Designed miniproteins, single chains, continued (5). Designs and how they scored, part 95

Each design is a single chain, and the fold is of that chain. pLDDT is the mean over its residues in the fold that is shown.

## One batch from the design tools (miniprotein)

Design m19297
Fold by ESMFold2-Fast:
Structure m19297 (fold): chain A 88 residues (1-88)
Amino acid sequence: IEKLDKLNTVLTVTPESGPTYNGEEGALLDAREAKRLGVPFNVVVETTSPLAEPRAERIAEKLRSLGAEVTVVRHGDAEATKAALEKM
């Protein structure tokens, strides 16, 4: 009812090169808060490389353990990512 409108998040996962920001940690915090508040939370995880796939799957499992609905899409498949978000 108040200003809590989080229903969808897109998380982009890179391999070992590592970005400087912590988008995955933010998504985990959001999932935990959504679970605490009983709010449905959907996450789409995309990758920048096939080498990031195992990392993306690992993050997805963590998010699901916190109650989030997670869809992992392969590297370079932006259309699948968009379709997953629209379907949610």
Scores: mean pLDDT 68

Design m19298
Fold by ESMFold2-Fast:
Structure m19298 (fold): chain A 66 residues (1-66)
Amino acid sequence: MSKEVYALIATSLPEEEVRRIVEEHGGRLLGATADGSIKLVSFPSSEAVRAARKAIREAEKRRAEE
């Protein structure tokens, strides 16, 4: 039985950047699809998932502005 919150995050960000953001929010990057488009992550709470998703969307915006 999972004692943590697991989430799938669809993002164009590279795995290393997603790992950094996820770890900053107390989570772990567990894996990604072969094309890297979807990342499997675990967090200690749903609040941490929401914070990490927000940070990932802000990182995507910053990359799109380059």
Scores: mean pLDDT 78

Design m19299
Fold by ESMFold2-Fast:
Structure m19299 (fold): chain A 72 residues (1-72)
Amino acid sequence: EKEEKFFEKVKEIAIKYGFPEELAEVIAKRLVEMLKESKEAALAAIDGLVEIFGNEEFGEELRKLLEEYLKE
């Protein structure tokens, strides 16, 4: 439930930043998988996305979402 909500919010953010729906879903799935490994793995995945796509604000929104998810 909580994990599904995180997945949907990541997907929404990716779509907002111009990613196709299929790619947004892949990004959301990857971040959920990395978060299950560790917080550090999820943060590294976000940093990698920023480096590949050149969208610093996209990465900042994802990091903020991750912090909110980990609080509750």
Scores: mean pLDDT 81

Design m19300
Fold by ESMFold2-Fast:
Structure m19300 (fold): chain A 61 residues (1-61)
Amino acid sequence: MEEEIEKLKKEAEDLHNQSVDLARQAAAAYETNPEKARELSKQAQDLVDKQAEYNRKAREL
């Protein structure tokens, strides 16, 4: 149980880092491809939501 909780916390941290990277890519793409920038921003938001879910699952274990 404790090992599973630590794994979920690490996965949440990785999701956070990925969301930050996608947000930076969205900002960079905004001038040349605003549609791609919006897609990347949505992907970053989806990762933020998933991080919250993983943190909740860790608490429920």
Scores: mean pLDDT 80

Design m19301
Fold by ESMFold2-Fast:
Structure m19301 (fold): chain A 87 residues (1-87)
Amino acid sequence: MDPAAPATEAFVRRLLDHWRAEFEALLAQAKTPEELEALRAQHERAVESLRAYIAAHVPDPAARAAAEAELDRVGAELERLFDEALA
């Protein structure tokens, strides 16, 4: 049986890709400041949940740091989209 370590990294990447696509679609539909605030709160909760998931399921510090860096990168891209929607 082959080691399954790469499957965890692939799963995290897919999870982050789905999260990004979902929020991009929701952000494109937001028309009011209240909708944007609700989406920002949802985004913050998603970041917290994903970070907790990584901490719980990725015990290797190096792999966890890599997964957290990926989460931060996707999170930063979504924050830029929020800024663009508010401009």
Scores: mean pLDDT 73

Design m19302
Fold by ESMFold2-Fast:
Structure m19302 (fold): chain A 106 residues (1-106)
Amino acid sequence: MTLTEESSLDEILEWLDEKIEWLKNTKSIDKGDKEEARKALLEGEIHLGLALMMRGLKMPKEKIFKQLRESALALQKALDNFDSSLKDELLKLLEELREELLELKA
């Protein structure tokens, strides 16, 4: 499944479950575009951080969700350029993003 700017919260959660499971079980030694993957990963971290800040400020759930979706789109780009050296860092961000989306859904 490919995420887009129109992806729903439930679609992003399904994507996260699939990608987290793949990443936990992959024995890939692939050397992707590490620079592009790192840039995308940083973009994902920034949007996740903005969502956490917005949550602390008690901003509307819709605005928080937009930042979480932007984070997911950035992490999708990181996976498309996957480098095995980034596996642990990427897994941590995907799991953190998943927890924040579940909290928003509750």
Scores: mean pLDDT 86

Design m19303
Fold by ESMFold2-Fast:
Structure m19303 (fold): chain A 99 residues (1-99)
Amino acid sequence: SLREQAERDVEAARELGEKSIKAAEKNDPRAGVYATAFAIAFTAASLYGDEETLRRGVEIARELLEKAKKVESKNGQLAKDVRDVLETALRTLEEKLRE
């Protein structure tokens, strides 16, 4: 089911988002790779997800963004890049829900 696939993609995005935040906190350059993978999974979910799945995606992105804002990094650019990806994903889903 496309609905089940979208829900799995949202959960995969949550895990990838959390990995990106933890990597940024540790100054691990893989933070950008995890953030990109998060964006891909989140975009896939948005293509096939119903309104309930998209609303859940918004909640996940908000939770991840709040966690990212609390992260201190030796490389501030990694933390900023992760936050920028999360903010863009949140905005995209919120705009789609307004349509």
Scores: mean pLDDT 79

Design m19304
Fold by ESMFold2-Fast:
Structure m19304 (fold): chain A 85 residues (1-85)
Amino acid sequence: MEELEKEAKELIKKGKEALEKGEYIAAAEHYYKAGLLYEELAKKGKKEYAKKAAEAYRKAGDVLKEMGNDEAAEYFYKKAEELEK
């Protein structure tokens, strides 16, 4: 489980770096992958990662919204909301 956490943290870092460079597709992809890993950790009994997964999905949605992909952004915002309940 420690490897999934490290990988998720590295993906958040890569997403932020890609976003700062204006590489929106790469940023959204990295944030999405981080969200998947945090969600996997939450499902395996580490409930504290549900909020981290939600945050990562929200970041992916924000990037997609900047690209004009409102439908894809809405999908990730709904995923984040579901995880915070």
Scores: mean pLDDT 84

Design m19305
Fold by ESMFold2-Fast:
Structure m19305 (fold): chain A 70 residues (1-70)
Amino acid sequence: LIEELAKKFGIDGPIASSEEDDGTVVTVVAAGSAAGEGPTKTVILTEYADGKIKVKVYEDGKLVYEEEWE
């Protein structure tokens, strides 16, 4: 899921995940610009313990895409 979103938005940075005390898992991937130019792109995938999933995509710190599933 996050790999497909990263590929869609041209993000090839390292993927990092963290689990919170309530079972919520947050996964982040950030753009690695080969040229060192252009906007920084970041995808944040949040999987809540109740099964809800939220995705946010940022370009240069600005939210450009958001979606939620239950």
Scores: mean pLDDT 69

Design m19306
Fold by ESMFold2-Fast:
Structure m19306 (fold): chain A 62 residues (1-62)
Amino acid sequence: GRELLEEIQRETGLSEEEILAALRLGGVPGRDAVEAIEALIRRLGREKAYEAALTMARSRAG
């Protein structure tokens, strides 16, 4: 969860709160960004979770 979140932060320049907001807009449940990413990993697997989270975060950033 956290390692994937940190990778998305480095790639996008977004804060944990901005990433959480992007994930919530994409329909991903979580109290915080780590929980939201872990929920996505459980649903899709790590590789697809990374792709989905990165896409959601980038849509918010640009």
Scores: mean pLDDT 81

Design m19307
Fold by ESMFold2-Fast:
Structure m19307 (fold): chain A 70 residues (1-70)
Amino acid sequence: DDIAAQIAQLQARIAELDAEIARLREEVAELEKNLSKENLNRLVGLKLRLIGLEFERDLLREKIAALQAA
């Protein structure tokens, strides 16, 4: 019933996801500086993880928008 409290919890989770996404983007950028066959599998894995985290963040943003519209 306290929509503001629910939004605050979702915003806190988004902040955690933003921090993790920032760290992974930096790691991807470092690997892309010296792309080798050995590093390719790790780079692909990190990019897949980024897609998953960005998708979760987008879902949380949609939940906030729905709560604000209600």
Scores: mean pLDDT 85

Design m19308
Fold by ESMFold2-Fast:
Structure m19308 (fold): chain A 77 residues (1-77)
Amino acid sequence: SASIQFIVNEATAAAKAYLSEEEAKKVEEELKRLADQYKDDPEKFAQEVAKLLQKHGFKAEVVVEDGFVYLSIKPAE
């Protein structure tokens, strides 16, 4: 899914920019797990990724525009 790939790229970029290398690695591993689990449900994937990012201090919200799902992410600090 284009939405899932976009969300993975957004979350990975945010984690690498604002988290330690160790924490960014953990986020990337959870992103892969969630993408496999919710491959047919982009909205559920986005919701779970938003929760994951919130656990790491980010403000993350799901946005849906014309059938495309993505995240609005604000930095952890």
Scores: mean pLDDT 84

Design m19309
Fold by ESMFold2-Fast:
Structure m19309 (fold): chain A 99 residues (1-99)
Amino acid sequence: MESERLRNMTPEELEQLAEEHRKRADEAYDKIAELTGNKEKVDEYRKARETDPVKYAEITKELIKSIKNPEAKQALAEADFHDGEADIYRVLAERKRAE
């Protein structure tokens, strides 16, 4: 169902899904910042995800290593999931626009 649904969606609908997932990722990042007190590192992570995949991967490793709070670890996993979904929907929308 999901794969068929995605194939039948317009680029605009896919872009909306990407934005909804980005919003969920940002909510999870806010929770990490509150639980860890590490707002500066979380802000660097948000910037890196859009502009620098290498730095994004490095900051992810640092956050995983430094975060010992289970709720913050869960929020990081949630943020990574939603950012990944947003990227997939955005790429799919771009491909449909190119067709």
Scores: mean pLDDT 77

Design m19310
Fold by ESMFold2-Fast:
Structure m19310 (fold): chain A 90 residues (1-90)
Amino acid sequence: SLAEELVARLAAAMRRVAELYGATPEERAALDAMLAKAAAAIERLKANSTDEELRKAIAELPAVLAEAEEALRKELEEGRREELEALRAA
């Protein structure tokens, strides 16, 4: 289904970012939580949307994924920066 295709593409993008940044178990749990929220949002979209609305969502997916990858990258970098500062202060 279109919703399944959206979930698969989002999951692939998140996994790629996690691999590039060497995600910790905690970061992996955060990614799984984000994927679960995305899946729930897409399921709601599927239940309340026409095929045309879903097709538009798929067409816009590359831009949405780029924004999600950038947001995740910043979150991981900020977390690592704070951790490094704490370690240097100790």
Scores: mean pLDDT 66

Design m19311
Fold by ESMFold2-Fast:
Structure m19311 (fold): chain A 67 residues (1-67)
Amino acid sequence: SHVERAKEFAEKGDVAGASQAGNDAFDDGDIEGAIKSFEYALEAARKLGDEKGAEVAELQIEALKSL
């Protein structure tokens, strides 16, 4: 699944890969899977000190949760 792929990317420190999995889940209409995937991207960004990546992931999660 896209969520499993996002988790794998996040565990490898690939913030962009986890975010792409979130976009793929959203394109498939899986809003819950998209949120979880972006949450993995956010965790990875925070662990790496990627402030911009964390901000983008937080905004995407907030937007999806307000649907």
Scores: mean pLDDT 89

Design m19312
Fold by ESMFold2-Fast:
Structure m19312 (fold): chain A 84 residues (1-84)
Amino acid sequence: SSLSDKPLEPREVVAFVWNRGRLEGLSVETQVEIAVAINKELGLPADREEIRAWVEEAERQGLVYAEPEREREKLEALYRKILG
C-alpha cells in the first residue's frame, strides 16, 4: 500500500498530467514534455521513453486515472508553469 507521505513516483506524475492534458486537448508529445519537466523539477529518475509509453497507454485507454492527492498543489503549480 502507498502511504500519503511517500515521495511521488514518475508514473503518478504521468497520471496527473494525462487527467488534465486530455481535457485541454494536449498532444501526446506535449504531455510527455510536461511530465518529463515535472519529474526533473521533483528530482525523480524517470526515463523519457518510459514516460512516453505511459502517456501513449493512457491515450489508448482514454480513461481518467487515479492520481496522488499528496503534493497536488505542487503538481498543479508545476503543470501550469510549464504550460505557460
Scores: mean pLDDT 78

Design m19313
Fold by ESMFold2-Fast:
Structure m19313 (fold): chain A 94 residues (1-94)
Amino acid sequence: NPAFLELLKRLEDALLNKDVETARELLLELSSLNLTPEQLELLRDTLDLVAVSAPEKVLPVLEELAKTLDEFSPEIAELIREVLETTRAFLEAV
């Protein structure tokens, strides 16, 4: 799905630029697409990779997004919390 992949790329760029507002808008748009399980897995994999590549930039943005998205997309907010937990566990183990 070209639209989905384009949104993921823009989300990656927003997270790396610490652009909370743009990342929030992109995640709400992704939530509106009624993502398949495979698309949700790709979203999670993308977030995991971005978070471990630049945790100092990405983790604070994801923490803010998890708080602000909980009312609008609980599923995406929970996915972000899982990414935060996995990334922190990985960084503690290394």
Scores: mean pLDDT 83

Design m19314
Fold by ESMFold2-Fast:
Structure m19314 (fold): chain A 77 residues (1-77)
Amino acid sequence: DASRRAALRALSRKYKLSRSTISRLLREFQREKKVSPETLDRILVNLAEDRPISKDPKLAKLEKELNLRLLDARSEQ
């Protein structure tokens, strides 16, 4: 998907991680948190476009957790 590919490029630049690392972390996050592909896509768009944290507490929690996971991966490089 072109939109998913664009989001991955934006996240790669934002977090200074390779696209393969981001894809792996997203797959692990989706599996662990049991997030639907549609919910994951919303989170990715919000993080890639630096949108304000979602008003939905459940979505906001997932956005914060994914952001921390991506930052943690960057700090290990």
Scores: mean pLDDT 77

Design m19315
Fold by ESMFold2-Fast:
Structure m19315 (fold): chain A 102 residues (1-102)
Amino acid sequence: SKLEEELRRLEREALRELYEAVKPKLTPKQLEILKEVLEMIEAGESREKIIEYLQKKGFSQELAERIVNEIELAIFAIILGFRELFEEKIEEIVKLLKEAEK
């Protein structure tokens, strides 16, 4: 349907905006992990598969689940135009991605 096509376009634009917002705040290694997660979301991969990928990269299950939740909330915030919530979620995503290096 036209609605499904528009929602997929909005999701792709949201994923791109999220990536550009976090890019200057992450190390190259952290950014590569985030880029793969965002590509998996765009490809329609299951939540379980994304969590498994993050666990293979050294994140605990709890951290992986939190990262996925914050990314989903950031996408939702962009699509609905909730700029303040989006900025808050970007800061949390950066924090969680840095936790794996401790």
Scores: mean pLDDT 86

Design m19316
Fold by ESMFold2-Fast:
Structure m19316 (fold): chain A 81 residues (1-81)
Amino acid sequence: KPVKTIPVKAGDVLLIEAKDKTVTLTSSIRQLTVEPGKPAEYTVPNYDEVLKDTQSDSQLHITPFSVDIYGDPNYTVTIKK
């Protein structure tokens, strides 16, 4: 079960920071692992990228996007625009 699901838009840049434990961000086409003290950036893919990676079920990944976060409940996420 994800700790939180965050609504996102194509082209959003997420800055993810874990505090106590590893955080895993899962989207329809990618998984990113973030360790405590090592913040990472994730750029939300645009519609064209999602369509290329999920040919059969692209409609589920068009809009609205969301990303699921697992692991550390004390994580921080900042959306850059």
Scores: mean pLDDT 61

Design m19317
Fold by ESMFold2-Fast:
Structure m19317 (fold): chain A 64 residues (1-64)
Amino acid sequence: SLEDEVLRLYALAVTAIHRGDFASADAYLARLRELRARADPRLAEGIDALIQSLEAEKARAKAA
């Protein structure tokens, strides 16, 4: 399902950020944005929250 793919991409993005692999993290974020465009409104809102969380974590990791 789209929801399962979103959760998989989120887990991969979190792992990439924790490893300092921001290129991979950005690729996973781009894929999440693509899935958002194909998602129903409720799932799209959930994806927006996940993207905001990942961007904040990425900014934090880069600032350390």
Scores: mean pLDDT 88

Design m19318
Fold by ESMFold2-Fast:
Structure m19318 (fold): chain A 69 residues (1-69)
Amino acid sequence: MKEVLEKEVEALENLLKASPTYSPALAAQMAAAQAREVVERLREAGIEPPEGFEDWSLEEQIAYLRELA
């Protein structure tokens, strides 16, 4: 679990660092795709993500995953 959460955190942090180089539309699309993957991994681990987690900011998603790890 922790190893999987650490990889998802790293992916979100990398996306956050790269997001200023993307158009707002592309950044939003990539963030939504990554959020879906995180939700799927949490469900596989038996963790139900909070309501609306997919709509959270990258920083909020990272903070939540770090709290779980």
Scores: mean pLDDT 73

Design m19319
Fold by ESMFold2-Fast:
Structure m19319 (fold): chain A 88 residues (1-88)
Amino acid sequence: SEASKKAEEELKLLQEVAEKLGLSDEEMAKVGDYYGLIRGVANADEKSLQIVKEVLKLSEEEIEEYKNLKTIEEMVERAVEKYLEEKK
């Protein structure tokens, strides 16, 4: 199905990023969590919006940035950036 093809593309991109950056399985799990939230916000998922606002307390500017992401590649890149920001 089309949904299965998108899920396979997402998994391949995340795996390629892990290999390129030398991320551990634990680090990839964290990137995946950020990716899920970012994708949810970009797709106007109310639960993801509630989590980033109430639990993570992200700025309105960062939330607006996530809403404006258009491609899986942009969302994966932003998830990696978020992980690296939080690791510091």
Scores: mean pLDDT 80

Design m19320
Fold by ESMFold2-Fast:
Structure m19320 (fold): chain A 68 residues (1-68)
Amino acid sequence: SHMELDRLLLQAYFLAQVRHDYEGARALLLEAMRRHGLPAATALRLVGTFPDPAFAAEARAEIRRLAA
């Protein structure tokens, strides 16, 4: 549902931007894509803010695989 997608996206942003839990944020973005149709572009936008370039690259690859 739209409300559940919004909740997951807000939670992912909270984990990344407030808690600096980038692994948790990645997991929620992937779940939102698999279960709730989160667009890859939206997931990639948050991942683009991740500080570790290697982790961000892995997350981007996973997002692109799910979108293919």
Scores: mean pLDDT 87

Design m19321
Fold by ESMFold2-Fast:
Structure m19321 (fold): chain A 68 residues (1-68)
Amino acid sequence: SKEIKELYEKKLGEANKKSDEVIRASKAQAEEDPSRKQEILYEGVKKSVDITSKALKEAQREAEELAK
């Protein structure tokens, strides 16, 4: 359980860092193109959610392998 907790914490931590980078990049891009600001920010949020979702699924898969 401790090993599995550490695995989830590591994977989610990495995903959160990548998600923050995507959001920051989207904000910078939106400042350069204000006419598309809403569209750019929406795509950034969509990408950040996808990163977190994929990381959670991967962590679950690896945790299941460790439990065998």
Scores: mean pLDDT 82

Design m19322
Fold by ESMFold2-Fast:
Structure m19322 (fold): chain A 75 residues (1-75)
Amino acid sequence: MELGRKISLRGSIQEAIKYVRNGDTDKAIKILTSVRDQTKDNQNIHKLLDQALEYVRNGDTDKAIKLLEKAKKLL
């Protein structure tokens, strides 16, 4: 995964975190689904995004944000 791609993906995750914090779960899910699709080549990040998406869908905002911050740091 190249530096430019990593920066772009981190930015998308940061935007998704803002939507999760604001209760815009549908927008967050759309962004995270796109990032998840783009990270299929990194199993650890892909797994974290899958788990975070599950927490977003279930309304577990704090758990979702914690996993998204972890995924962002691993990029």
Scores: mean pLDDT 81

Design m19323
Fold by ESMFold2-Fast:
Structure m19323 (fold): chain A 74 residues (1-74)
Amino acid sequence: SDLLARAEALRERIGEVGQRAVDEGRFDAALPHLEEAVRHVDQALEAARRGDLESAQRHLDEAERHIDRAEEAV
């Protein structure tokens, strides 16, 4: 499904940004944004399981914004 594929891609990006943050010594700065991104991906998958595709999409959009903030922090 499109939502599942998007969630998987965002989880991969969270891992990539997290690893870069560790490597660059910026993990403390990135961490709160990465935690919010993970939380929103989890909420999106929960909403998708309930059939709430609109809520799932909003949570994935929020996860992307938090990933962008994490990237900016690194």
Scores: mean pLDDT 91

Design m19324
Fold by ESMFold2-Fast:
Structure m19324 (fold): chain A 80 residues (1-80)
Amino acid sequence: MDKLIEEMKATVEKLIGAARYYMKRALETGSQEDIEKLRNLKEVLEEMAKAIKDLGGDKALYEQSTRAAREAKEAIEKSK
């Protein structure tokens, strides 16, 4: 596997982990600080998905990042 794609996969996995953590906190507490962090993570996940797609990367990796961003958006909406 190309090293760049491996590093992007590792980064996406870390971002998904962080997003899941803040999704749980936002849904449990409705904290504006946690919601804002989650919004930032959603934007980064969307940018990563676009970059992976533009580089002709793995469709599964692109879809994984896109799905995590969508789940983050839903959590933000439910937290209000």
Scores: mean pLDDT 80

Design m19325
Fold by ESMFold2-Fast:
Structure m19325 (fold): chain A 69 residues (1-69)
Amino acid sequence: DEKEIEKLAEEALPELKELYGSSGAKMMLDELKGIETTEPPEDLSEEEQLKLLKEVIRLRIEEIKKELE
């Protein structure tokens, strides 16, 4: 759900601005919003897929932080 991604990105935005500046934060925000989840496993319910999406976004933020170091 795009709104869930938006909310998670908005929560990270202040931290991203402090770490990467305004331009860097925008690039990170766009990266997070542009995460197309590869087709979720077919055996997961819609609610379980949303929980996985939140976990993937959290892990992706950490990967982006490491990549920029």
Scores: mean pLDDT 59

Design m19326
Fold by ESMFold2-Fast:
Structure m19326 (fold): chain A 79 residues (1-79)
Amino acid sequence: MTPLELTELTIKEAEELKKKLVEEKVLSEKQATDLAIGLLRIVKGVLKATLPKLDEKEKKEAEEAIKRLDEKIEELEKE
């Protein structure tokens, strides 16, 4: 699994979890959004920590993954 594939899977799972928790009234929309943002920030932190250990190709994929996570976090923060 590439960093980008892991990132897209993480975004999908976080969005599906957010939807289920809100629909089942386990969490408020704000609480579920904050949880999703927190999960994405953890994945971003892991990717940033691994950057110095990656080869050129993996580093490019990880940087693209970080950018995708930043875009999704900003989208969720505007809700």
Scores: mean pLDDT 81

Design m19327
Fold by ESMFold2-Fast:
Structure m19327 (fold): chain A 60 residues (1-60)
Amino acid sequence: SDRAARAAGELAARSTGASREAGIAGGKLHQQGADGEAAARAMGVDLRQGTGTARLGASM
C-alpha cells in the first residue's frame, strides 16, 4: 500500500542517516578528515531525498 511504501521509505532514509559511520569509509579512523565529512554530507542528502520522495509519492 502507499502508506506502507511511504513508511518504509522514510524508515530506510532515517536509518541511513543515523548510520553516518557507514558513510564514513566504513568507520575507518584514517578517514577522519575531508572524506569523512564528504561521506556524512552525502548521507544527509540521501536522507532528505528519501524522505522527500516517500512523502511526494504518498501525496500523488
Scores: mean pLDDT 49

Design m19328
Fold by ESMFold2-Fast:
Structure m19328 (fold): chain A 96 residues (1-96)
Amino acid sequence: MPLKVAAKLTVTLRAPTPELAREAAEQARKVLEIHESLLVDAKIEVYEDGTVRIELYLHSMGGQRQIELAFRELAAQRPEVTLEIEVEPAGPLVAP
């Protein structure tokens, strides 16, 4: 059966330095490895201003909660990092 994207998550981590951003990105990569079965695709970009932008394409909305909790746990362990999560529902999953 062809795989379908149910939701797109954009996770933004903001760190005060590029070095802390790289450490946050490495932890984020480990979170994605653990939750690989929930992901259709994943992209991580680290910026020199200390921003980490993560784009995730999910198989299901149920996977969204697990990934959000994992990223909130990461942010809780790194008080210097600010976490923002945006959710974009895909296709007919959002149509009533």
Scores: mean pLDDT 76

Design m19329
Fold by ESMFold2-Fast:
Structure m19329 (fold): chain A 90 residues (1-90)
Amino acid sequence: RREELVAVLRQMIAELRSLELDEKGKKIADIAITGLEMAIWEAEHQKVDPEELKRRVLQLLDHYINLAKEAGLDKLIEVLEKGKERVEAV
């Protein structure tokens, strides 16, 4: 359901914004937040298939998780992986 996906993404954005991060962590979090906000916009304003949107969101999350892992940002990795599990459950 589209509304459930949007709710999960909004929760993840709130969690990302609440993290105390250094400059590098903030930059990666901002990239992730921007991507998730664009996915919410597509869900609300475009006739996108919910399964296709979910697949694209999961691909984006994998990319952000990899960026966080390369940067060694354990807390950011934790939030993104938890968020991915919630998206998979929708």
Scores: mean pLDDT 85

Design m19330
Fold by ESMFold2-Fast:
Structure m19330 (fold): chain A 66 residues (1-66)
Amino acid sequence: SDLLQQLLDAVLTSLSLRGGADEGDKKSMKRLAESLRKAAELARELGYPDTAKVLEEQAEKVEKKI
């Protein structure tokens, strides 16, 4: 979870150095956010609410950069 947070923060920081994401990057980031939200739902169903919360928070960070 900490590694996932660091990885996503690094990606978002790299995109900010470009003045934002281009249309291709935005589309990929939208898919990433959707995948993270689906993973959060699955984690919740499996009884891992703390993991689900981390995944939702990362999805929100990705969405803010789109």
Scores: mean pLDDT 71

Design m19331
Fold by ESMFold2-Fast:
Structure m19331 (fold): chain A 74 residues (1-74)
Amino acid sequence: SVEELLEEAERQIEELEEAVRNREPLEKIQALLDKTAELLKKLAEASGDSNDPRILELERRALGAYVRALERAA
């Protein structure tokens, strides 16, 4: 269901954000990003609404974590 995918995506993003905060190896962060992207894609397809505010918020959080990881690598 969309609700189950939302909960899974939120948990995955929390894990990604934690890995970035803890400065985990780039390989681990990349793997978490890839998994997060796959979940968000499935969630968008399941919802049928590309502008669902809940999905947009999760996408924003994932992008923010990615940007922070890139800044720390520089």
Scores: mean pLDDT 82

Design m19332
Fold by ESMFold2-Fast:
Structure m19332 (fold): chain A 66 residues (1-66)
Amino acid sequence: MEEIVKKIKELTGLTEEQAKKVVDYAKSRGLKPLTKEEIEKLAKELGVTPEQVRKAIMAARLELVS
């Protein structure tokens, strides 16, 4: 988890707390991608852009699968 969080921070500029929230959410969804609506809602909740959330989710899923 810590390694994934660090990678997300480097790729997206999210804080450690925000990155952890994204990783936890990705884990709860399993292998299913998030919908655009879910990404936008999470972005507003964290105070970041939807593109940052999308990148963070992709990075988290790649690390969890690989």
Scores: mean pLDDT 75

